# Ledger of designs, part 83: designed miniproteins, single chains, continued (3)

Each design is a single chain, and the fold is of that chain. pLDDT is the mean over its residues in the fold that is shown.

## One batch from the design tools (miniprotein)

Design m10868
Fold by ESMFold2-Fast:
Structure m10868 (fold): chain A 64 residues (1-64)
Amino acid sequence: SKKKEELKKKAEDYQSLRDGIKAHFDELAAQADPETAAAIRAGYDKVQEQLDKEIENLKKEAEK
C-alpha cells in the first residue's frame, strides 16, 4: 500500500541522515585528542541508538 511505501521511504531517509551524522562525528573525533574523541563517540552512540530505534519502528510499521 502507499502508506507502507511512505513509511519504508522514511526509514531509508532516516538511515541516510544517521550515516551523515556519523560521518560528521567521525571527522570531529579524528581531529580530537583520544580522551575527547572517546567522549564524542560515546555521545554519538546515544544518538545512533535513538535513531536506530526509530528506523526499526518505521520498518516494522511498514511490514504491517
Scores: mean pLDDT 82

Design m10869
Fold by ESMFold2-Fast:
Structure m10869 (fold): chain A 92 residues (1-92)
Amino acid sequence: SEEERRRREVAFSHALEALSDAVFGGDPERLREKREVLRELGDKEGEKIVELALKGKLDEAWKALEELAKKLGQRAEDAVRLVKRVIEEHLR
């Protein structure tokens, strides 16, 4: 449904932001707040992505985010690729 798609898009945006922050050693409290937002939205996939990031399982979190992006379409996949590229360039 339109409402379900919108919820997934919001959850994806929160998860992508949380994961980007986590790569640079972001505040764990901020990740916990993002997890709570995703829980309130009822999005189990987004919640799991943030939980993986909180546990330091960043590779697993990125794979889960990429799978969520595939369900949302090309724009979401492009957003993940762009963010990953920016992270790689910043870590050089």
Scores: mean pLDDT 81

Design m10870
Fold by ESMFold2-Fast:
Structure m10870 (fold): chain A 74 residues (1-74)
Amino acid sequence: MKDAKSGKELKGKGYINVVEEKVYGPEDAVPEPGEEESDFVEIDSELSEEEIKKKILELNVERGVELLREVVLK
């Protein structure tokens, strides 16, 4: 896996930004204006691209369920 900001190969820990659907190394996993630390999910850089894709999908589904809950309570 490569860091989305620097293009360097990741070693050890990585972070998925679920809003951007990108992976960052620890040094580049810094929230941009409008982002939160909770938008970054720690992963092992040894994960396959398929496992990363699945993790992003699971996190997006969780966010979708939260939004639906707010709409139903309206």
Scores: mean pLDDT 66

Design m10871
Fold by ESMFold2-Fast:
Structure m10871 (fold): chain A 112 residues (1-112)
Amino acid sequence: MMAKIEELVDRLAALVEKGNGLIPIEELEALLEEASKYLPGFLDVKDLVKERFANRETISVEEFANVVGGFLVDQKKYDVAKEIADIWKANKDNPALALREIMRKFFETLLS
C-alpha cells in the first residue's frame, strides 16, 4: 500500500519537474483517490482541489500546499499547517521536492 502511494508520488513529482512546478490535476486526483482508500483526509483534499480548480488542467505546488494547509487549519492542526507552508517556502526552487515533502508530512499527520 505505501509502495503504491510512493510510486504515485514519484510519478507526480517527475511530472512537476518537467512541468516547471505545475501539477497535472488528473494525476493529482488519482494519487489522492488511491491514498483516500486508507486515509479519508486525502478524499477531503481531493474534493477541495476539484472544487477550487474545477476548470483547470494544472495547479502549482504552492496552490496545492495552500489547499493542504487550509484543510489542516479547518482540522485545528495549526502547527502542521505552518509546517506545510514552511516546507513550500524552503523548497520554492525545487517544486518536485516540495511536493514530496508536503505529501510525506500530510501522510504522517493523518496516521497520527
Scores: mean pLDDT 83

Design m10872
Fold by ESMFold2-Fast:
Structure m10872 (fold): chain A 84 residues (1-84)
Amino acid sequence: GSFSEEQKKINRLIGLILRVIGLALEIGLLKGKEYKDEKLKEANEIGLEALKLFDQGKYEEAIKLLEEAAERFEKELEELKAEL
């Protein structure tokens, strides 16, 4: 393979951060501009905390934080779509 084990961890971390941001954007776009700004702020704060944990060598904690955030946003998005 062309990637080290460390690169695979970095790729997974980036992928989850982008997923959390993408979910927040979709929620915000469905609810309107004011809610979009609040959701993007929340997603950014989660991403920054995950990056901080990764820098501290706490990779598993960073991934868990992002996976829990993604699950929470996915549930919120599903509830929103059920009301449309």
Scores: mean pLDDT 84

Design m10873
Fold by ESMFold2-Fast:
Structure m10873 (fold): chain A 97 residues (1-97)
Amino acid sequence: MMTKKEAEDIKKLALDNAEKAVKYVSEGKYRKAATLGTAAGIAVSALSIALEDGQISEEEYKEVKEKVRTTLRIVDETIEAGEGEKAEALVKEAVKK
């Protein structure tokens, strides 16, 4: 059975990865942002197990899920607005020379 400490660690992982995804997308690092966003989403899914085990409240789970979902939406919309691969390629070319 999942412990409260493990649930807390998963919660922190979800929120930290979401925060880093926003930071990287603001820096034009779209692949890093997408990877960390995916990791945050997986952590929220793992946190749902803690909810089933009664180690986290439904309210706390909802707050984490909503915050991560809102953050991932911002990341996805920013990547789309930046034209994804094109913007990333241009940034890489600019930093080389």
Scores: mean pLDDT 76

Design m10874
Fold by ESMFold2-Fast:
Structure m10874 (fold): chain A 74 residues (1-74)
Amino acid sequence: MSKEELIKQIEELLQQLLQTIQQLFPDVSDATLKQMQDYFSKLIAKAKTQSVEQLEQLLRKLQAELQQAQQLLA
């Protein structure tokens, strides 16, 4: 998988994670949501400087986190 494809998948997972967090915490403030969005933007910027191996590791971690968050919605 190319570095661009890995970064795209990471961006998609972060968007899904943000949506899941909003569903789990519907009363979360706009300020908190903006902080999370800013954090994710910084994470993506950092990811662009990482090796393919590091991006694959990050992708696996994010997939696990999303799975756990989705379990909390059940």
Scores: mean pLDDT 80

Design m10875
Fold by ESMFold2-Fast:
Structure m10875 (fold): chain A 58 residues (1-58)
Amino acid sequence: SPEEIERLQLLLGLYEIAIDSERYLATRAPPELQAQLDAAVADLEAAARELRERIARL
């Protein structure tokens, strides 16, 4: 539905903002947190890719 596509596009935008925010924090984080932040970015990027594929199927 048009509403579902719009909702998923808005959600994708939120994921993109979250990725940018986590990347920014990673540049300022102490070394002991780097692996956790890198993992968080990877998870967000994977979720964003899945969301783009879902939108493409609608």
Scores: mean pLDDT 86

Design m10876
Fold by ESMFold2-Fast:
Structure m10876 (fold): chain A 92 residues (1-92)
Amino acid sequence: LNEEEIDEIVELIEEMDKAVENNDVEKLLKVSQKIVEKFGDKFPILQPQPGEKPVVTISRIVFVLRTQLQEVRPELLPKLEKIDVYLKSLAE
């Protein structure tokens, strides 16, 4: 990822964090779709699988983002963890 792509991802993570704070599942889904649209060609693993629940797709997106950002933007890891915990609560 180049610096511009990292900056876009940071903004999208901030939108996801805000959606979690507001308990806005619909906004979380929309932001996750934007991530897939922007980065799905570079990271095919982000693409939803047939019959996959949205929560599972978003959890995989969070995992990929953690892997990509852990060395370049480690300050975002607590926000990604918060999103992951929120998604697990929805999967009950």
Scores: mean pLDDT 80

Design m10877
Fold by ESMFold2-Fast:
Structure m10877 (fold): chain A 92 residues (1-92)
Amino acid sequence: MERLEELARRLLDALRRRDAEAAARAHAELHLAAMEAVGEPEEVIAEARERFEAALPAGAAAIAAHPLTPEDLAEIEEKLRRELEELRELLE
């Protein structure tokens, strides 16, 4: 869980700083770490990593094109908090 919480923090920090590339990468790494935490096979994770790496430029461009309001950031933070809580319950 500590790694997932750290990656969620990095994502939120990058979004607050409007660092679209860092945000896209943190989002991808958070998804990959979540897949690993729930026991997805290593082959599935490796395939997902290739897909996320290929999508990073488009993801960063999408983030840069959509300015986030304080309300948008609060919604993202609440969604991440809820998803991490659900994952914690699943792993217990």
Scores: mean pLDDT 81

Design m10878
Fold by ESMFold2-Fast:
Structure m10878 (fold): chain A 97 residues (1-97)
Amino acid sequence: SMAAELQKAQQQQQHLIDLGADFYYNASQAQRDAVVAITRDVALQLGVDASVVDAAIDDLYQRLDDGARNGLTDASLQALYNLGAMVEIARQVEAAR
């Protein structure tokens, strides 16, 4: 049913938000550096310049830091989702090595 499909999509979205939040609050510097390195490698293979990747990651963390200091907004929730997606992709890339 359409309701079951929507529920699955919502659960998947919440999973990535939760993953992003856990990573933002609890990840070591080594784990953060590894995710950034893998993200840069993937982006470069897709033809995206490293400076564009760095600017996007800086913007992402600015929105995460704003949410942590000033309360959760739609922008900070989207940033948590994006961080969770980066972590999930990095995990899949590492597992394929």
Scores: mean pLDDT 85

Design m10879
Fold by ESMFold2-Fast:
Structure m10879 (fold): chain A 62 residues (1-62)
Amino acid sequence: SKEEKELEELLKEHEATVTAVMRQRGASDEEIAAMKERFAKATEEQKKIVAENQKKTLKAEA
């Protein structure tokens, strides 16, 4: 959905910003990789939740 795509773009931009900050602070490649993996998993979970919430919200608004 549009909301899922917008969320994905925002999280992608946020991940890039966090990566830059972590590197500036001297984070290891392993720490950065772990953060990116967590972001990917969180993004998929949030997209699933958004899709389900959209169904519930539309039903409640009706």
Scores: mean pLDDT 75

Design m10880
Fold by ESMFold2-Fast:
Structure m10880 (fold): chain A 65 residues (1-65)
Amino acid sequence: DMDTSQQNIVGMFQTVINQQQQLQQQGDNQQADTIMNNGQSVGQDTIDNMNDSSVQSNIDNIFSQ
């Protein structure tokens, strides 16, 4: 089901952002940056594999936060 797949992708990237924020709260900015860089790389790979402008927009919006 496409709706479930989109929710799973969005949830995955939200988890990355949440983990990054937790690491920043602990004062580990370098690890927080590493997690965000890895998340952005995975996001770009997902965009490249899914030629859906809706999915692309959702991922871009998540990383624009």
Scores: mean pLDDT 65

Design m10881
Fold by ESMFold2-Fast:
Structure m10881 (fold): chain A 91 residues (1-91)
Amino acid sequence: NAEQEAQDALDSAVGNYRKAAEAAEKGDIRTASIYATSADIQFVAAEWLGTPEQVAAGRARLAPEYERLADAMQKNGETEDAARFRARAAR
């Protein structure tokens, strides 16, 4: 059902942001960008399919992942990307 598909998409988004942060922490910005993009696609799918409560819970789960990725991006000199992910975490 749509709610289950939304939950699966949210879980995938969180997992992919963790992989993005791990790649960025190793200095692999290209791999980090690929995982972050995949995560964003999954999150958009979750917003379309999920309940407001699922989406809110998903944003809460993603906030620390955005902060971790932003910190790793900043340490690699990717200041614009870091600022973008920090802005998302603040929502």
Scores: mean pLDDT 88

Design m10882
Fold by ESMFold2-Fast:
Structure m10882 (fold): chain A 71 residues (1-71)
Amino acid sequence: SLDDQIDAYASKLSPDVRAQFEALIAELRAGKISVDEFLERMAELIASIKDPEEKEAALKIAGLVLHQHRA
């Protein structure tokens, strides 16, 4: 499932980055932030990640969350 894919990528994130990602996803799902604001904040968070594998996992999560949100 889409949630299983998100969970698989989330397991590659550091605990701090994962917590920030989960908070942003929750804000988007609750309608507290716009899609544009979510993209801006995600881009900033992803840009702060130095590990290439973690950065790639973060990019995959952002894409999957957007597909789920608009589906």
Scores: mean pLDDT 82

Design m10883
Fold by ESMFold2-Fast:
Structure m10883 (fold): chain A 89 residues (1-89)
Amino acid sequence: SARREEELREVEEEARRREEELQPLFEEAREKGLTMTPELTAQAQAEAAELAPLREAANETRDPELIREYFEKVREKLEELFAQAKAIA
């Protein structure tokens, strides 16, 4: 129905806004010239795999709470990875 399509669009807009909240972290990493070592790359891939079930659930259900939880966990893991990259610079 049209109403369901509107609800899904609103959820997609919320997800986009939360994704955009991560942009400052990537900007900081670029400005500071942070490089990913093979170890950090492997850690990032392992963490992405750990979050895959939550990402799938959020994408399948379009549940705003699951979308929020997913992006919050992504932000936490990215902040940790960038902190580790800074420490080994």
Scores: mean pLDDT 74

Design m10884
Fold by ESMFold2-Fast:
Structure m10884 (fold): chain A 87 residues (1-87)
Amino acid sequence: SKIDKIEAIMKEIYHHALENNDEEAVKLIEEKGKELREKLSKAKTEEEKFNILLEYGKETLKEIKKIRPDSAEFIEKKLKELEEIEK
C-alpha cells in the first residue's frame, strides 16, 4: 500500500541516522514519531492516515536537511520518493 511505502522510507531515514550515530537526527525522528502516533490514533479512515503520514514524512525530512546539509542529496532523494507516492 502507499502507507507501507511511506513507512519503509521513514524506516530507512531512521536507520541511516542510527548508523551514522546522529543523535540529533534520531531524537528529532523520535519526537516527531511521538506526535505522529497521537495523530494516527485519532484518524478514522485510511485516507486520513495516509495524509498524516505523508505530512509527517515531508516535514521530518525537511527538518533533518536543515540539521544535516551534508546529507542533503540522500534526503532530497527520499523526498522525491514521497512525492511519487503522492501521485
Scores: mean pLDDT 80

Design m10885
Fold by ESMFold2-Fast:
Structure m10885 (fold): chain A 60 residues (1-60)
Amino acid sequence: SAKEVAEVLGISQSQASALIRALKELSPEATEEEIIEGLLKYGSSYSAEEMRKMVEEMTG
């Protein structure tokens, strides 16, 4: 869920929801759950600051 992504990445729930939507638009073949699983698995490799910057760049 967006809440779990927000907690793992150290971003707001609104930013997590926006990031999931942006990634789904870039990869329409992937399900929302696959995107969430990818963020939870790989997002922990990034700092909270790096993730916030990526969210801002992807969501405007």
Scores: mean pLDDT 72

Design m10886
Fold by ESMFold2-Fast:
Structure m10886 (fold): chain A 59 residues (1-59)
Amino acid sequence: AADAAAARAGELSAKNIPYIKKVREAATFYEKGEKEKARELLKEMGLNDAQGEAVIENS
């Protein structure tokens, strides 16, 4: 049970790495002034414009 929980936690962390990378890429586009590219990427992740801006401001 404990070993299975640790393995699942590792798998979930691996699934979250692509999310973190996409947020970082969106922040990079936003910093470069490519705001539309950043918003499109965040929308692909299921975030609306307001949520996307909040994520970038808090990252």
Scores: mean pLDDT 66

Design m10887
Fold by ESMFold2-Fast:
Structure m10887 (fold): chain A 80 residues (1-80)
Amino acid sequence: MEKKIEEIVEKELEKAAEEAKKMGFPEELVEAIRNKDIEKAAEILSKIFNVPFEDAKKGLKAALEALREKARKEVEEEEE
C-alpha cells in the first residue's frame, strides 16, 4: 500500500515539475518540486509572487499533504 501511494505522489510531483517548467518557472523551483524541498520551493515562490516566506511554506505543506491524501484515496478506490 505505502509503495503505491509513494509512486503516485512521485509521479504527480514529476508532472507538477514539468508543468512548472513549461509555464516558465525557474529551474531551481522545478528541482525543488521534484526533491520535495518545501523550504527551497517556498523561498522561490515567495520571491516570484511577492508573498511572505511563511505563507508560501504553509501553502506548499498543505498542498503536499493534500496530494498524499488524494493518492491514498486513489489506492483505496482501486481496491473496491
Scores: mean pLDDT 77

Design m10888
Fold by ESMFold2-Fast:
Formats: sequence, C-alpha cells, structure tokens
Structure m10888 (fold): chain A 95 residues (1-95)
Amino acid sequence: VEKALEHLDNAIEYAKKAAEVSTGENRKLAEEAIDYLQKAKEAVENGDYETAIENIQKAIELLKKVADTGGEAGEYARKAIVQAQIALFEIIRAS
C-alpha cells in the first residue's frame, strides 16, 4: 500500500494548494476534504481499508464541488481528485 499512501500525500498537497488560493465556501470545502484525506491515510496505515475508502470518497465529493467553480482552485482540486482516485483503486486492490 506504499503507492496508495504516496498518492494520498499528493492529493493532500493539491487540496492544500486549492485551499490556499480559494476563499469562503471553497476554502472550507477544500479544508474539509484535507481532513477526510488525512483520516483516510491514517485508516490505511491501520489496515482499515473500509474506513479509508469511505473517507477518500467523501473527500472526492467535496473536491468536485471546488473543481466545478473553476479557476486555479478548481485546477488544484482536479489534480487532488486524480491522486485520490489512484489511491482508492490501490486500496481496493489491497483489500
């Protein structure tokens, strides 16, 4: 699962960049997505793949809302979604 953790770290980094360049509701959505991605990472480290999958899916839903607003925040959110989806598939293979 080392690759899943790497992709989760990449997703967190892009989500942080989305939060940094956004304000108001978009910033809150990005920050909430970061929290879910961090919980997913902790769940992977503990072998709790079901909890990891749920938290990644919640993060992707929030990031899609940021992505839909466009601009630089939307671009970073899209990059975060790609990394989160790769991590999700790696975790599903491990479970």
Scores: mean pLDDT 89

Design m10889
Fold by ESMFold2-Fast:
Structure m10889 (fold): chain A 72 residues (1-72)
Amino acid sequence: ISQEELTEAMREASKDLPEELRKALVELAEKSRSPEELYELTLKYASTLPADDAVALLRAAGEAVRRALERA
């Protein structure tokens, strides 16, 4: 899976989230070279957020990883 495909999947999966959360997820995807690394970075970031935002963030990241893996 390319970083570009992972980043695009994240933009699509996060489109319904608040702009700050969308921007953070896209930045994490751009820094990640693998779906597993993206998941680890997202978990770390989610641990700094309120519970509701953390749940929304993790759902979006999971959906992006699922979409990227289906294309691989």
Scores: mean pLDDT 77

Design m10890
Fold by ESMFold2-Fast:
Structure m10890 (fold): chain A 59 residues (1-59)
Amino acid sequence: PLLDALSRVLAADPRLTPEQAAVVAHGWLKGLSDEEIAKRAGISVETVRELRRRAQELA
């Protein structure tokens, strides 16, 4: 399922702290936009979109 793939992608990315990974996961569960997730996690929109794309490829 997509959520399992998301969890694996987030855990494997060395650019993310555990706190940032949790914010990204929560944002996806709440259906937030990539821009809003990027603002809340303190990362670039490109990074959020890359993580989403990789998770979709693994799902």
Scores: mean pLDDT 79

Design m10891
Fold by ESMFold2-Fast:
Structure m10891 (fold): chain A 100 residues (1-100)
Amino acid sequence: MSEELRAKLLEEGERLIAEAEERLKAGVDDIETYELLLLGAAKRAVAEGSAAPLEEAAALFEKRGKLQAAAVAKGIAEGGKKELSEEEVALAEEYEKELK
């Protein structure tokens, strides 16, 4: 990735996160606000080469009771760290059910 593209993604990501945070501060708790936060976090994660922005977004979603949005953010973060096949995920869920 070029340094120019990285800088642009970082700037765009920070702008989208700031916009989402201002909307939340103003009491705007809608799908569009959370989509801005998720997109901003994803752009920052790509620019930084780290899942940390997506993990931070997931924590904020959980704090606000948006558990499905938090799961999506965690899934994207995990996909960036470790690619798991759908079959491996299904197998893990099946083993977890047998252990309970």
Scores: mean pLDDT 69

Design m10892
Fold by ESMFold2-Fast:
Structure m10892 (fold): chain A 89 residues (1-89)
Amino acid sequence: SEIEKKVDEIEKKLGLTLPKPFRKQVIDALKLVSTGKPGEPVSPEEIEAFLGSKIDEKVAKFLSELMAEFGVPLPRFVFALVNSFALKE
């Protein structure tokens, strides 16, 4: 899967390893909401503001790079990730 390969490359670039169950949820969410085109990056500060909580810097960078690479707005991705199968066009 191209999505899985790109997620793996971003993890390696940032020195981050997602737990296997969470990694599967990330990939499944990206399959639902990916546009097939690069989007705009979201800053770590914007990600923390959206989530309402402090997060690890590498996790914030990981989310930023996912949003840029897959062309997905952060709220749409998080909604797909959290609500498994609830997001529809």
Scores: mean pLDDT 71

Design m10893
Fold by ESMFold2-Fast:
Structure m10893 (fold): chain A 75 residues (1-75)
Amino acid sequence: SPQEEALELGEEVIKKEKDPLLKKLLEQLRRKAETDLRAAVQLAEFVGIVLHTNNGDEKKLERVKEVERELVEQL
């Protein structure tokens, strides 16, 4: 499901995150995203921002945007 994919992408970003404040905020958002579709949208959007700022893979960024779109359609 798009929620499960957003949670998995979020976990990957959290594992690589070196900023302790950002890591804590992402962990809180990921927990909320397990039961709240709006939080899952916010998680996908935030993961996209992190990937973009870290010069991440364009293909992965496109997949994150697609997951966000699929989540928004469920709202």
Scores: mean pLDDT 82

Design m10894
Fold by ESMFold2-Fast:
Structure m10894 (fold): chain A 65 residues (1-65)
Amino acid sequence: PARELEPGGLEVFSPEQQEKLKQAAELGKANDLDGMAQKIQEMAEETPFDSKQAQGLRNYISSSY
């Protein structure tokens, strides 16, 4: 099972965005960094991240590596 990182990192995202971030994290853990980046870019293209979401994403990715 994927370990949820900080509870305070993902709640700034919608439930659908949280699911996509969990999928991106799984790709990153599998060393598929291109797949992870692609999913994150798709999210940003559909709904641009606000400053809180950008900070939450940085914290989430930093905690994964």
Scores: mean pLDDT 66

Design m10895
Fold by ESMFold2-Fast:
Structure m10895 (fold): chain A 76 residues (1-76)
Amino acid sequence: MEELSRIVEEALRAAPNDPDTVAEAMRKAALEHFPDATRVEAVAKKDADGSYIYGAVTVTLRDGTVLQGVARVPAP
């Protein structure tokens, strides 16, 4: 979903050196946009090579529909 991917990319660009802060920001932003969600999960991690930071948000809606946004940005 474009909106979730945008949230992930914006969070990664804002704090590319702090995966934990990025994950929390993504989770809160996703829940703000989807207040009816039953579950929101967010993760951020540097690639093994340290060249990129990966982010993902998964949102589960009340009807069981799962939405996901993902992005990667260069590590500083």
Scores: mean pLDDT 75

Design m10896
Fold by ESMFold2-Fast:
Structure m10896 (fold): chain A 70 residues (1-70)
Amino acid sequence: SAAETYKLLVEHELAEVESLRDRVSPELLARVRAAAQAFIAALDAGDEAAKKEASRTLGEAVREALRDAA
């Protein structure tokens, strides 16, 4: 399903950020973790509005973490 595919992609992105945790601020790492969990929860709930909001929040958090790690 599309939801299962997105969960795997989110888990992969989270694993990449976790691999850089020593170079990412604890605050950004916590934000990425929280955003990933919110997106997975929205996918499980089938809430399109929550999914769109959580997807945007997760994308922003991941981009900030990758910039912080650079």
Scores: mean pLDDT 80

Design m10897
Fold by ESMFold2-Fast:
Structure m10897 (fold): chain A 69 residues (1-69)
Amino acid sequence: SAVLQGVDNLITSVKDMLLRGEISLEEALKILDFALDHYRKTVTDPAVLQQVESRLEQAKKELEELYKK
């Protein structure tokens, strides 16, 4: 799915930016929250949307655990 590939690419980019110190954890979580809101409004396939939500929520949890800010 092009949508799922886009989500995975976004998560990778956000993790890379955070690792390089280009953004804060707060900014990283805001980017993922913005993406989640965007996909909830634009993705019409419920099965694809469920996968998008699961991936973004998992990424948020992973970043929170790693950076604990």
Scores: mean pLDDT 85

Design m10898
Fold by ESMFold2-Fast:
Structure m10898 (fold): chain A 100 residues (1-100)
Amino acid sequence: MDPRLVLEEHEGVKILLAVGRIGEELAKKAVEAAVKEKADAILVLGEVSPKAAELLKKWAREHKIPLFALGEAREVLEDDELIFRVESLEEAYELAVKRA
């Protein structure tokens, strides 16, 4: 899948999806879009470079935006205060609603 950013709104909750191969540039764009759109969470689905993972972790802490990791992203994004490894998109929405 080509790398992309998608803003999803579900039951009043906004989640920015970063999908595909997530490198540093796409990670920066995902964070900028999440802040601009006032997203409640960022969901990362797919392969994440180590440098992109560090940027996403740092930004989640600085902006208090939770990160959800699904699929291969779970290998580099470990559970932390604002980082949650999830098993499904439904679980990500449930957690985002609970934190909104």
Scores: mean pLDDT 78

Design m10899
Fold by ESMFold2-Fast:
Structure m10899 (fold): chain A 97 residues (1-97)
Amino acid sequence: MSKEEAIKRLEEIAKEVEKLADESTNPTVRAHLKAAAESIRKAAEALKNGDFQTGAVYATSAAIHLVAAALESPDPETAERILQLGKEVIRAANEAA
């Protein structure tokens, strides 16, 4: 994946995470998903500007919030999707560096 494609993938993941937050009735899950989406957007912006260190910090923060959301999710399918998105965030951030 190119650096540009990896950054676009982070932006796509942020939209998917925001949709999951809006669909969640659990306030803890919603809060973690919203925090993750904001961190993913900040990671993408930092990486666009060549700030790999800031990008890595925000990508890590997003992954932590996604793990927290998955642990609190009552639906196993949703929890698995959230964990998969967390793995994709780290992969895309590494490819954008």
Scores: mean pLDDT 86

Design m10900
Fold by ESMFold2-Fast:
Structure m10900 (fold): chain A 63 residues (1-63)
Amino acid sequence: MKKEAEEIAKEAYPGARVLDVKEISETEALVVVQVNGERVTLLALTVDLKEKKVVEERVAFES
């Protein structure tokens, strides 16, 4: 589960650093990624493991 969630998150955000992966259900995981651009942003991504896609994005922190 966690490895699949990390791969889906990395596919959605190439070059992002995965900081944490938490299983929230049998079919969903929460992946926290660090994206570097104009600012450092931490995104909380809800990943659907059946559809193999990011279904929700939330900004957890922005510097």
Scores: mean pLDDT 79

Design m10901
Fold by ESMFold2-Fast:
Structure m10901 (fold): chain A 95 residues (1-95)
Amino acid sequence: DADALATATQLLGLIVSKLTPAQKAALLAALQAAAQQPPDQLKAAVVAAFTALRPSLPADLAPLIDALIETLDTLTPDQAAQLVAAALTTVQAAL
């Protein structure tokens, strides 16, 4: 729903704001790879990208990342595609 997409977008913004340039670059690469997946696999690819990055991120961000992953599970494929597009723009602008 619209609230889930808004929540995911806000959580993503908070996470990105707390990342180092190197961590932002790693997230950008992971999101670019996820964006190459077919539409029906985008949500799973985005969840996998954040799960894989979790060990490389500050431990204090774990609750935000877990909340983002939980929210991603509620998104439609179209909403997941919108989130990836917004995330790519946000991370690139923050570099």
Scores: mean pLDDT 78

Design m10902
Fold by ESMFold2-Fast:
Structure m10902 (fold): chain A 85 residues (1-85)
Amino acid sequence: LSEEEELDVYKALLEIVSALIIKHDKNPEKAEEMKRLIDEAISLVKNVEEAKQALETAMKASRLVDEGNYEEALKLLKEFVEKLK
């Protein structure tokens, strides 16, 4: 895969993780905010390394949502998005 193709694959994986967060949604308002943050991260990542870090962060957030820990999930996603700016 080219670097551009790898980046597209990681962005697609991020979209899948976003969908999984929505699927386990016990708080629609918080799930919508998390999706918005993941969508923002997808738009901000410029290279494969940033995309990998975004995917790892989104996967950790998804686990926190499964545990009912929306506050930590949102904090993690917000901090990551801020670092990309």
Scores: mean pLDDT 78

